# Designed miniproteins, single chains, continued (2), part 53

Each design is a single chain, and the fold is of that chain. pLDDT is the mean over its residues in the fold that is shown.

## One batch from the design tools (miniprotein)

Design m5937
Fold by ESMFold2-Fast:
Order: C-alpha cells, then sequence, then structure tokens
Structure m5937 (fold): chain A 97 residues (1-97)
C-alpha cells in the first residue's frame, strides 16, 4: 500500500473511531463515562498530531486511548468497536513512520 493510501486509511479510521467514541459516551455507565471522555480526548490529540505529520506523537495518543478503553469496567458495543478501530489506526501509523 502506498504512503498516500495509508494516510487516507488512517484519516478515515481515526474519524470512525471518534464517531464510535461519541456513541460510546452517550450510552456509557457513570463509571465508564469519564474514561470514554479521556479516550476521546486522546484520540483528538492523535488526530491533531497526525494532521501535523507527527506520527510518533499520534501513535502515543492512540496508545493512551487504547489503554484507557481496555480498562473500561463495562464497555458498550461502541466502546468495543472504537478499541478495535484504534488498534488498526496504530498499526497503520507505525507503517507511516
Amino acid sequence: MSKRELERKAAILMTAAALQLVGAYLEASPEDRPLVEKALENLRKAIRAFDEGKYDEAIKYVEEAIKTLESLPNPNDAARGALETAKEVKKILEELK
């Protein structure tokens, strides 16, 4: 896959993960809601770093989002989907650096 195709795929999947995290937040338990919000904040930071070509910083923020989502006591379907999408984003970003 070309660098341009990887960049396009990363952008699409990061957008998908952000939408999944918004859905996860709306349906989250009171315990999980602050953690989902933290994951969404880290994903927003990852998107900004990616847009600036800072792939190592983007990877770091995606890893923090993944770690936070893996720690959820009662993950809903949207949170589980966001976790899998974030893992795929990380793999693509690692190929871009």
Scores: mean pLDDT 89

Design m5938
Fold by ESMFold2-Fast:
Structure m5938 (fold): chain A 68 residues (1-68)
Amino acid sequence: EEEELVKKAEELLNQAISYAEKGDIDKARELLDEAMKLLNKAKVDSETSARLIGLILRAIGAILDAEM
């Protein structure tokens, strides 16, 4: 269950980055929010946590770039 939550959150984060790069900011934000909600339920190790933080920062960066 935890592993499945992490995998789904990673898929959502990658989709958020893709939509932000296409300029669909509303969809990108929605996907980022969904991923963050899943991660709040998951207990993750420090290695997985570091990787997920990297993806979250990439998604946020892509959204900010597309808004400017």
Scores: mean pLDDT 78

Design m5939
Fold by ESMFold2-Fast:
Structure m5939 (fold): chain A 84 residues (1-84)
Amino acid sequence: MEEKLRLEIEIGVVRIQLGVLKANLSKLEEVPEELLELVKKAEELIEEAERLLKEDAPKEEILEKLEKAKELLREANRLLDEHL
């Protein structure tokens, strides 16, 4: 129960990071296709992590999806900074 709550919080934090990135992208007149692909892949990984948590999958599998999502969000933010 407690570990599941911690994973829910970690997923929530990554969801907030995705939301902030999407808000920043909405300020651009034209969003590069590469940025859109990174955002889409990160969102899919977050959704998969949420599904795995609901299915009581191993913590390691959930964290692997979240780490990959975080890596994609870091890359997307790096590219966004280059276009600002």
Scores: mean pLDDT 83

Design m5940
Fold by ESMFold2-Fast:
Parts: structure tokens; C-alpha cells; sequence
Structure m5940 (fold): chain A 92 residues (1-92)
């Protein structure tokens, strides 16, 4: 995707970092939705979160859920994207 890659490079370093962080949080929330809807083990999401954020300690699911809720409260774009994904998954 040359067009999107070019747009990303033209953003400030702070904007690039913030957008990358929101993308990681969105990926974690999608994984939580997938495991919840399909009745899978939620511990896999904690392992994924540790890898995505390069953490030394394995985070608790409560810590992950608190971070996601905070991010959704601060980013209307993230909140809208999560709701859209949830509706698509529940209606499938």
C-alpha cells in the first residue's frame, strides 16, 4: 500500500507513534472480541499484548481491559472502529 505508506511517512514522528499505538490497542481489542465470541482461552490475548508492547511482565486481562477502555474514551476513532468490528462479528 504505497499511498498509505507515503501518508504515514509525511506525518510527524509523534503522530506516527500515536497512530501505531492506537493500531496495537485496536488489534488487542479485536483479539479479545474473537476469543470472547468463540469461547476461547483469554490468556492468549495477554501473551499477544506482551509481544506487541514489548513488555517484560505478562499483563493481566484486567490491565489490558482498563487500557483499552481508557484508549476508547480518549479516541473516538478507536471507539467507532471497535463498535463496527463488534457489530460485524455478532451479526455474522
Amino acid sequence: DKERHKEFKNMSLEEQKKRAELGKIFSVELALLVVEINGLDRSVVSEMYKLLFNLEELPSLEEIEELVERAKAESPELAAAVEKAREQMLNS
Scores: mean pLDDT 73

Design m5941
Fold by ESMFold2-Fast:
Structure m5941 (fold): chain A 79 residues (1-79)
Amino acid sequence: AREEALRLAEEGERLALEAGRAAAAGDAERARRLAEEAVRKLLEAAEALSEVDPELAELVREQARRVLEQVERAIAAAA
């Protein structure tokens, strides 16, 4: 269902924000766990959206790819 996919995307976005905060605080392990959970939820949302809203699905997949990259950079900067 589209509403469920949108909820998953919102959860993924929230987790990505938490991962970024953990990275800034120097908690690399927590940041990575949160980032990986965020990516999982975003990719699940993108897959569910791919049949009903392919444009949005592509945007969500791009967001997922950027989450891990940004979190790893934030971890490196805080180390």
Scores: mean pLDDT 84

Design m5942
Fold by ESMFold2-Fast:
Structure m5942 (fold): chain A 62 residues (1-62)
Amino acid sequence: SAELIVKLGEAADTLPEEEKKIAKKIIDLRFLQGKSYREIAEELGLSEKTVRRLLKKLEEMA
């Protein structure tokens, strides 16, 4: 939902600049583009586990 995306974006804004950039890309790819965790991991050069962990962290902060 739009409300969830806004809250996740606000949570990302509280992170250090490097982690914030990655978090915002994950939010865009997952919720606006509908990509799988595997596809996001491949595009960002991260592990799928790292993508899932970062999203969980954002959800816990939101």
Scores: mean pLDDT 84

Design m5943
Fold by ESMFold2-Fast:
Structure m5943 (fold): chain A 68 residues (1-68)
Amino acid sequence: NIDEILKKVEKYKRADGRYPLDEAAEIISEETGIPKEAAKLVLKQYDPDGDGYLTLEEVKKAVEHLKS
């Protein structure tokens, strides 16, 4: 579920408050059964500067998109 995904993602928090896209995609894949590459494609839509880091809110929106 979303809460478990966000809790696991929180463990990878950077000093600037952002989270690595690759780790978020892996956690989403493990929790939802969606292939990691599919999760990465959705997460990239919320990474406008393409640096591979997202806010927790962006990760949450990506997970909500994947569940629709």
Scores: mean pLDDT 80

Design m5944
Fold by ESMFold2-Fast:
Structure m5944 (fold): chain A 52 residues (1-52)
Amino acid sequence: SARDVFLEWVRLQIEAGRSVSYAELGRRLGLSPGTVRRRVREGARELGSRPR
């Protein structure tokens, strides 16, 4: 789901200690970078909070 993709994106940023691209997350999830970008934005909206 979009929420799960958003949470995984946030977690990956923290674990990596660096900026992680949508392309890198897409490779891990088997999704295109555009799909990852869309789902990250949708997941953030569903949670009702903005990324810091």
Scores: mean pLDDT 73

Design m5945
Fold by ESMFold2-Fast:
Structure m5945 (fold): chain A 53 residues (1-53)
Amino acid sequence: SNDDVLRITQLQFRRLALDVEARVYERLGDHERAAAARQQADALQQQIAQLEA
């Protein structure tokens, strides 16, 4: 549905933002915050996969 397309798009942008945050934290040596951002990105990817099914 159009609602699913919009939701998928919003989740994809949020995931990309978290991937960028993770890379920034890694470069700063903040491995805990980098790992947390990656876990959040993974959770969003699971939501995207469920909506695409």
Scores: mean pLDDT 87

Design m5946
Fold by ESMFold2-Fast:
Structure m5946 (fold): chain A 60 residues (1-60)
Amino acid sequence: MKVIVEAKEDFTAKTPEELSLKKGDKLEVLEQIDEEHIKAKNLATGETGIVPKSKVEVIE
């Protein structure tokens, strides 16, 4: 089942592996890396990267 999350706030990537987010961005969860991080794909841009779970909310 496809899991979709929405960015709760803006986030700026600090490393090349991280994905920058803008509030309201919708992302598909690809993989859970650890308890605080997921690998996700931004549905608007098609970019993939690691994002903090604290910055997103599950919507689907």
Scores: mean pLDDT 81

Design m5947
Fold by ESMFold2-Fast:
Parts: structure tokens; C-alpha cells; sequence
Structure m5947 (fold): chain A 78 residues (1-78)
């Protein structure tokens, strides 16, 4: 799977998670947020295998995004 496909799938699941939140379907929202994290982690692995001068900054930003989404999942599970 290409980097573009991994990013597209992560964004698709994030969008579905927010749609579920608007419908107050918290279980579906959590499931899609977890899948968004999964694809984001795969994108990070791709960047680590194909390092560039900017890949370290991209990885740092993606890791920060994962941490923010994980915090949101914990809030929704309360």
C-alpha cells in the first residue's frame, strides 16, 4: 500500500469517526478513531523506511496527532 493510500484511509476513518460523534454513536466513533490511528502508524513506518530531510518532522507531527486522538478516545470511554 502506498503512502498516499495509507493517508487517505486514515483521513476516511477520521471523517467517519466525527460523523458518528455527531450522531452520538460513541462506540462507532471510537472504532473509526482506532482505525485512523492504525493507518497513521503504518504511514509512520513507511516514512521511517523512506527517510528524507523532512520525514523526521512529518513523523513527529503524526505521532503528536496519534496522541491527541488517543486522549479523545479515553475521554469518550468515560
Amino acid sequence: MSLEELVAKALEHAAKAYEALQQQDYETAIEHFRKAIEYTKKAIEYLRKNPTEYSDLAIEQLEEAIEEVEKKIKELEK
Scores: mean pLDDT 84

Design m5948
Fold by ESMFold2-Fast:
Structure m5948 (fold): chain A 90 residues (1-90)
Amino acid sequence: GEADRRTLLSLVKLLLERALKNLEKGDVEGAKENLEEALELAKDLAEGGVPGAEEIAELLEKALEALEKGDVEKAKELIKEALELVEKLL
């Protein structure tokens, strides 16, 4: 069966926390993998009509773009902002 809203949001939170830890260790590739998975889940939540999920997805797309440009600090800021929104929805 499909995961409920809370299960998917909790998984997004876990993936974002992992992405931040990866960046703290200099593991940009690991951070990208966790962010890409979180983005897929955020898009699924947005398609399901979850308020705020589209904004979370947009922040994660911007975080991935920042990492592609080598801007790790900007990526961290965007991930933290996405985490705050996820926590507000939980």
Scores: mean pLDDT 87

Design m5949
Fold by ESMFold2-Fast:
Structure m5949 (fold): chain A 61 residues (1-61)
Amino acid sequence: MDEDIQAALAIIEAAVALTLSNPDKEEMEKVIKRGKELAKTVSPENAKILEDAIKELEKKL
């Protein structure tokens, strides 16, 4: 399995966990930033999945 896919899934899982734990805005912004950077390096398909997760986090801000 591609390392990029594993990294993207890990970021998504972390993002969901943070949302459920009521994190502060700064922690959410850090996860969003990391997700956007990762989206630049992964395949377009994985980038779309990651962007969807980021969009959900931004909606919680």
Scores: mean pLDDT 69

Design m5950
Fold by ESMFold2-Fast:
Structure m5950 (fold): chain A 85 residues (1-85)
Amino acid sequence: VEKALEVLDEVIEILKTSDDPELQALAKGLEGLRETIQANKDNEVVVRNEIEAATGLVELAAEKTGNDPKISKALEELKKILEEL
């Protein structure tokens, strides 16, 4: 769970530094999912569902940024975390 939160925090920071309103909207979506994960760390079903949703938003962010290497790396890390859940 902590590693997923770290990965999400990195992506959120990158997207928030963008002047693109669509990327800023994705950052807000990810912040909401992050807060839900943090509030429900002991609920495996909630954690899995929120990480799946976050992975989808990170995929959209990667596409929108032209496959930014840091965002693409974060996407791969989230997919690995989901496989281990």
Scores: mean pLDDT 81

Design m5951
Fold by ESMFold2-Fast:
Structure m5951 (fold): chain A 90 residues (1-90)
Amino acid sequence: SELEEAVKEAQAAADELRALLAEVLPRYPDLLERFAARLEALSKQMEEIRDLIDEGKYEEAIEKAKELARELAALIEEVRAYVAEADEAA
């Protein structure tokens, strides 16, 4: 189903972000503080998607899941860029 695929894509992006953070946090302890507000916003979006599914608003849930996947991908790229710039500066 399109809903299952969209949620799975968002979950895969979230898993990739978690793996990236686990790898970089020992080297960049300020990273969590730097991105805390965005991580909280993304967590809230996942909760909104669950609420939409519970309400039977599947089309809105699909759109929100796709949006979340894009925002997670963008944050992954920003974290990677931050790490690359910090490594080059060191």
Scores: mean pLDDT 83

Design m5952
Fold by ESMFold2-Fast:
Structure m5952 (fold): chain A 83 residues (1-83)
Amino acid sequence: SEKVEEAVRFSAESILKAGEWIEENFEELKKLSDEVKKLLEEAERAEKEGKTELAKALREYVENLMSEKAEEAKERAEKLLKE
């Protein structure tokens, strides 16, 4: 019974720690999402105005932002989990 209770407690604590860790990274990912949305709206506007090159450049910028921030977040996550 003691071992079972300890295992349940450990699992609950692990879930809570994972939640806290997600919260810390969620705000940065949310900010990135907002920036990406704004850039994509600008790209759509540029496309509607016939500014095809600008629209393409904005979409490429979004792809680069997503790639760079994804890698940065991943590296940060790995370091936090490694303690």
Scores: mean pLDDT 69

Design m5953
Fold by ESMFold2-Fast:
Structure m5953 (fold): chain A 77 residues (1-77)
Amino acid sequence: MAAEKAKEYAEKAKEYLKKGDLEKAKEYFKKSSEYTSSEPNDMKANEAFGEVGESMIESGLEEEVREALGRVERAYK
């Protein structure tokens, strides 16, 4: 299901952040945001996505996180 994929991609993004691979972290974070937007009511996917987003901001990827959050927020409306 989309929510399960959103969580899986969020975990992969976090793993690549820890490895220092920022390009792959951005790719998986974007994929996670797309699946999170498909099922915005799944709390576990939203929590995983949010935690990775905070880590990406601390790594200097604020613009990528801002774009992804905008996509998820639009799905709630």
Scores: mean pLDDT 73

Design m5954
Fold by ESMFold2-Fast:
Order: C-alpha cells, then sequence, then structure tokens
Structure m5954 (fold): chain A 64 residues (1-64)
C-alpha cells in the first residue's frame, strides 16, 4: 500500500539522519585530515540521498 511505502521511506530517512549526526560527530573529533575529508564526503553523499527520499515522500503524500 502507499501508506506502508510512505512509512518505510520515512523510517529510512530517520536512519540516514541519525547516520549523518553520528558521522558529523566523528568528523568533528577526527585529527587526520584525509580521514576527515572522507567522512565529510560520506556525509555529503548521505545528504543527497535524503534529498532524493524527500522528493519521493512528497510524491507519495500527494497520491494519498
Amino acid sequence: SLERELARLQAVKGILLGAIDFLEELAKREKDEERKKRLEEEIEELRREIEELEKRIRELEEKI
């Protein structure tokens, strides 16, 4: 059902937001410049994934 798919996407978004928070805390404490850059790149990738999920969530909400 559309309602179940919406709930699934919302749950995935929540998990990704939690992952970003965790990685931002790691990056803040990281002393190695190369590792810090990699963490920042991973955070940026996850933010792009959230943006895509938010677009899908909006499309599904309009159909409910």
Scores: mean pLDDT 86

Design m5955
Fold by ESMFold2-Fast:
Structure m5955 (fold): chain A 58 residues (1-58)
Amino acid sequence: SLAEQVIEETRRAAEALRAGESAEAIRARLSKHLSDQQVDLVVRSAVYLVENGREVRE
C-alpha cells in the first residue's frame, strides 16, 4: 500500500541521514519513484525522526 511504501521509505531515509547523506541527495533519489508531495513527506518525517531521536537520547 502507499502508506506502507511511505513508512519504509521514511525508515530508509532516516538510516541514510544517520549515515551522513544529505536530505537533498535523498530527495533527488526518491523523486525518481515518488511524487513531489510524497518525497517532501518522507524527507521531512525522516529528518524529524533523526532530530527527535537525538534530542530524546540527550
Scores: mean pLDDT 77

Design m5956
Fold by ESMFold2-Fast:
Structure m5956 (fold): chain A 55 residues (1-55)
Amino acid sequence: MLSEEERERYIEAAEGLLRGGFSREQTVAFLVANGGVSEEEAREIVREAEERLRA
């Protein structure tokens, strides 16, 4: 399980990927492959990144 600080860092990374033109699915796959997070954690991180970008 990620620490609060690690989770925040991954949300920021997901925001950058989404702004760069990655799809939701591509961003989830990237975080799982490179971030060392589970698919479930990656989906939650990407969801929060999307919410922040829409605010």
Scores: mean pLDDT 80

Design m5957
Fold by ESMFold2-Fast:
Structure m5957 (fold): chain A 90 residues (1-90)
Amino acid sequence: MEELKKEFIEAAREAGVEVRVEGDLPEMTPEQAKALIELLRGLADAPRDGDLVLENVGVIPKEYLDEFREALRRVAAAGRRFRITLKAAP
């Protein structure tokens, strides 16, 4: 689990996105991981800056980490600066 958290944060850092983690994040289901990746792809299409707060989330499963990196790179490449805050499920 800790390795997945590190890879998740490093993937965001490599893409130029700041990530903060609040609480103890569980591993995401594949459905949750796909939903997050699609959300990030959508954000890359809209020219805006700001902070993104994601609640009731977990750590991306290793199998989806590369898709997550690509989605974050698209957000960064759009010239947007995002800070992402991840909050554990209650």
Scores: mean pLDDT 67

Design m5958
Fold by ESMFold2-Fast:
Structure m5958 (fold): chain A 97 residues (1-97)
Amino acid sequence: MIDEKEVAEALVRMYVSLGEKFAKKGDYEAAAEAYKKAVELAESYGIKTPETYLNLGKAYARLGKLEEAREYYEKAIELGKDDPEIVEEAKKNLEEL
């Protein structure tokens, strides 16, 4: 049975994949837009995606938007309490801002 949350999870994964492809090309503005779509959709459906917030923070840091990068790294730490690798990477990126 296809429900709205299952469709949302698929779309979140698609936007994350799109953001990763743009980031690999060095297009951090397009990467940030794709990751923002992923987190907005995830939040609407109660889907936890701390790794997407981490990647969104990295994209904003590359764009020189350090305050926004800080906010997204803090969100990755908040949501990633059960994901030590994501929390450790987010904390390291915060220290390097």
Scores: mean pLDDT 85

Design m5959
Fold by ESMFold2-Fast:
Structure m5959 (fold): chain A 78 residues (1-78)
Amino acid sequence: MSESELVARLVGLLLRLAAEEDPEEARRLLEELLELAREHPEYQAWLAEQLELLAKESENPEIAELLREAAEELRELL
């Protein structure tokens, strides 16, 4: 995919995660985001930061934990 298409998809996933209230759907969205992030290491640090911010703002503790775990996984890839 083009860089513009990739960035649009990553931003779209982050926006969906910010609005998500179902932990199982959040996990599915995170799996898709992490797969894209593994293929595109240039975005890993930025994505980890965005996931950490979303985790701090999340009202659902299970989703907040999933977001923190995903951010940690991305930082381990750096």
Scores: mean pLDDT 83

Design m5960
Fold by ESMFold2-Fast:
Structure m5960 (fold): chain A 79 residues (1-79)
Amino acid sequence: SKEELRELLKKIGLDEKTIESVLNAFDIIEKKYGKEKVDELLKEMREALEQFTPEQVRNLLYLKLGELFKEIIREEKKK
């Protein structure tokens, strides 16, 4: 759920403004790739949080979001 994602983002130390931006990014990803892709990312973040620091999990999130958005931009250029 959106609240579950918000709680996870708070646990990894994001501020409210950044959380809203990331939530918007996840909405775009869900529309493009489906709910399964969002669920996969959330699972990866939870698993990473068991092994890594909150700062490392934030960096991993930014990396994964960046790669997905590069792919979205690449596909849009083909239209």
Scores: mean pLDDT 78

Design m5961
Fold by ESMFold2-Fast:
Structure m5961 (fold): chain A 78 residues (1-78)
Amino acid sequence: SYEEIIKRAEEIKKEAEKLKKEAEELGDKEGVMLASSAIALAEQAIELAKKKDPNAELFLKLAERLVKEAKKRIEEKK
């Protein structure tokens, strides 16, 4: 459902915001970029889901992928 997409995208956005802050603290410019991109994709997923656009799920999946990539990158720099 679109309500589930919104809920999940908000969770992903919050996680991406935390990862962006961690990347900034580590001086990881690429990590900041990945996390920022994930935030933008999650925001797009929320907006598309509010409009009941079928592309909402695609943008959510892209945001989830970038969050996983950013998280892995940041963990490797600790």
Scores: mean pLDDT 86

Design m5962
Fold by ESMFold2-Fast:
Structure m5962 (fold): chain A 59 residues (1-59)
Amino acid sequence: KKEAVKKIKELAEKGKLEEAEKVYKSMKEKDKEHWDALIEGYRKNGKIDEAEKLEKEAK
């Protein structure tokens, strides 16, 4: 669980947003932590549209 959050953050910070999204989508259990990690990663990489889309899907 915590490992998945860390992996998502690391992939997003390296600009591997597609890989980070795959990690998020392939998890059986999705928590706010996973959702927040991916959204923050998109925002920090200037992918604001992707962040908004994910927010709509998660909320």
Scores: mean pLDDT 73

Design m5963
Fold by ESMFold2-Fast:
Structure m5963 (fold): chain A 111 residues (1-111)
Amino acid sequence: EAEDLLDKGKAALLEEDYDSAIEYYEKALKLDPNNAEAWLNLGMAYLKLEDYDKAIEYFEKAIELGKGALKAHAYANLGLAYKKKGDEEKAKEYIEKALEIDPKSPLALKA
């Protein structure tokens, strides 16, 4: 059940249907609130909708629960969200944290 919701959320993100992606990930997280990937993807959907404050909140959850490449990806997206808000200092700080975990992070290297 949770896996089906995660798959539907991923499909909606790929189709750029961010409202449907949010609905599926919120339902998945009610079933499994420790799923770091679902928090990351929920944050990414809000980032695309330009709700930077919610994106930041959900990326922080993904960082808290995540490890390795997922945590690096969450830091890179957190840096991008701060850059979109005009906070260049925090953007740089979080991009550096992403690169400490994954020096080849494509998102961090472009941000």
Scores: mean pLDDT 87

Design m5964
Fold by ESMFold2-Fast:
Structure m5964 (fold): chain A 59 residues (1-59)
Amino acid sequence: MESEVGSYDPDAEYVETTLPSGKIIIDTVYKDWKRYRTIIEFDLATGSIKKIVGEEVEP
C-alpha cells in the first residue's frame, strides 16, 4: 500500500513475538499505561491467517 494512514500510532510500541506453534503475538504498548495484545494464528501449510484474537492486558 502506498498510504498506511489510520493503522499506526507513533506513541505506541509494537512488539512482535513468533511462537514455535506458528502463532504471532503483537503487543501494542501505549505510553499512557494501556496495553493491547493481538494473537494471530497462521496456517503453516497455506500461509493464510487462520484466527485473530485481540484483548487488553494489564501493564
Scores: mean pLDDT 63

Design m5965
Fold by ESMFold2-Fast:
Structure m5965 (fold): chain A 71 residues (1-71)
Amino acid sequence: KIEELEKKAKEAEKKGDNKKAAEYYVQLGRTYLSQGKLEEALKAYDKAIELDPSNKQVQAIRAKVEELLAE
């Protein structure tokens, strides 16, 4: 499932569908988070924010994950 999400995210980015690519990166981040892979989740959320910086919900989630890594 992770490989499929990565492929879809990259394809959306290449086609300039930044909003769609950001959605796939959010799903990747959530998948990594559910597996306890906090660093991978953080990177995926960072990418989603780069592609859609107006999404305040993703920014809040990213900040929470970073706080968990600091603990």
Scores: mean pLDDT 81

Design m5966
Fold by ESMFold2-Fast:
Structure m5966 (fold): chain A 80 residues (1-80)
Amino acid sequence: HMTKEELIEKGKEYALKAVHYQRLGDTEKAKEYFEKAKKYFEQAGVLDALEPLIRAYQAYLDGNEDEYKKYKEEFEKLLK
């Protein structure tokens, strides 16, 4: 059985892949990885943390430091 921490780490990996493929314009792969991230975060009991994480990754890759910090803090609060 996966621990909550292992589920969150898997969810983070898939969330990052989802954002990566979204930026490449590969909408099918982005959707596939987003759904995988969603399932892991749901199993961990922190599904509400997924959207702030996705937004944080998008902001980070866009070089938007203010939005990255904002969404990273929202993500971290929802893990507690």
Scores: mean pLDDT 87

Design m5967
Fold by ESMFold2-Fast:
Structure m5967 (fold): chain A 118 residues (1-118)
Amino acid sequence: AEEGAEEARRAGEEAGRAAAESGSAEAGAKGGEAAARGAIEAAKAGGGGRGAAAAGAGAAGATAAAMLGDAEGAARGARAAGGGAAAAGREGGTEEAGRAAAEGGRRGREGAREGGEA
């Protein structure tokens, strides 16, 4: 569970960094959304709802920033969503919650990369 939560956090941070490096607000929004989905899956697997709520807020912030063309704001939202996913995994204390959080972080990282290349 701990390892999975750390992986999700790193993936969220990498998604935010990729969005900032690309200058793409859309990449940040996609990364944040994917991380929030992972946090919800972690909560369903016995993880905590607080991390899932935090990830959702981060994703919403990234989307709002993207609508305004704010790539830095979108990157911050994506990082917040990744942190929320990691927290959701930790709160549950189960291997399933940790794996779900790690998967969410990985999807967030991939979403940010795809947005930058598209």
Scores: mean pLDDT 70

Design m5968
Fold by ESMFold2-Fast:
Structure m5968 (fold): chain A 68 residues (1-68)
Amino acid sequence: SAAALDAVEALIREMVPEARLERVGDRTLVAEGEMSVERLIALALRLIGDFPQFSVRVEGNRITVTEV
């Protein structure tokens, strides 16, 4: 839902304010930016914990969050 994506975006902005965010359709959010592997893992774990209805995929410096 749009409200759930808004919440996901707010969390990413809070944890990694420098990340470039892009919405793809109404179910997917992509966050990309130069950051350490530790920061990417921390963000991915927080997203998995707080938003279990979303699938989280990490590829290099990119995190993709898709509503299941």
Scores: mean pLDDT 81

Design m5969
Fold by ESMFold2-Fast:
Structure m5969 (fold): chain A 55 residues (1-55)
Amino acid sequence: KPPSVEELETWSLEQQNEYFAIEMLREAGLSQREAAELLGISQATLSRRSRELYG
């Protein structure tokens, strides 16, 4: 379930940017590995962040 607008407003700018970047890359049909590479982070970090952001 995507976060509510109110929840997004309480997040840091860094967390908001990570969330939108992950969602946009998923819509583009990129794998988690490819998305992590484009963001300059490890796949493990992206997986952890996705879990933290989406629940």
Scores: mean pLDDT 69

Design m5970
Fold by ESMFold2-Fast:
Structure m5970 (fold): chain A 70 residues (1-70)
Amino acid sequence: VPVTLRVPASMRSESAEKLAKFFSALLRPEDRLDLSGLSRAHQLALRAVELEAKGRHEEAARLREESRRL
């Protein structure tokens, strides 16, 4: 089921688009809100976005892969 992503006005449009892509990837093809696995993947994906914004691209990429693996 698709989700709506609310982006803060303080966020640049480029950052907002990246965040939306992460949320889309996070949902996985399972089409279910499996709470345990999904919540963990959510945390990793959100942390990756935060690290990317801070310029920590290598750490962000690592968390993205871990989120996808879950």
Scores: mean pLDDT 57

Design m5971
Fold by ESMFold2-Fast:
Structure m5971 (fold): chain A 86 residues (1-86)
Amino acid sequence: EKEEKEREVIKKTLLALAEILEEKGAFELAEEARRLAEEVLKLPVEEARKRLEELLKRAEEEGLAESEEFYSKELDTYIKVVRAKP
């Protein structure tokens, strides 16, 4: 139950990341984020976290996006939220 909700949050983060990447012209990375968002609900939660972290790291290294962590009382864990770099 908690793992399923966490995967849904990861999916939302990936879709938000894809929109940011598209707006910045990073179409290939945006497509990768969208494909992962489609697959994430079928992955173990640990794998979903790892894949999200890898994609966020690439976007941050290219100066396209930043991530923030927020504590979710419902999931009893930290969730990541993405925003565009200035």
Scores: mean pLDDT 80

Design m5972
Fold by ESMFold2-Fast:
Structure m5972 (fold): chain A 77 residues (1-77)
Amino acid sequence: MEEARKQAERARDAALAVPGVKRAFVIELDNGSYLVVVIAENEEAADAALRAMQAEGATPVGKVKVGDDWVAYALVK
């Protein structure tokens, strides 16, 4: 959906503005929703990115440590 895509892009851009976020990108899901994925250098940056994405209307899903990085996920429907 057009509005969901724009919301996901705003959430991605908000996450990228967080210090310690290395990358953020949007994945379009088969059901028309969007997943925003954030790669952060530490847990504090991942938590800040989740809050920034939630402020843009995304629903936080969670975070997981992958190697030396933290990956955070948020959904936009």
Scores: mean pLDDT 85

Design m5973
Fold by ESMFold2-Fast:
Structure m5973 (fold): chain A 65 residues (1-65)
Amino acid sequence: GEKKEELRKLVLRLIALKLRKIGLELELELFPLSEEERARLEKEIEELEKEIKELEKKIEELEAA
């Protein structure tokens, strides 16, 4: 039971991070932003991409066990 509950939590977190990334990408595309605001959003997107990749690996490892 524990493994399935942990997997559910990780999957929900992954979905949340992916939705946040999409939101930031849309902000960059759709809104007029200062150079400083663009740089901040681009950095946040990069950090989210790293977290998503690590979380996807963790989910795959947990599913394989």
Scores: mean pLDDT 85

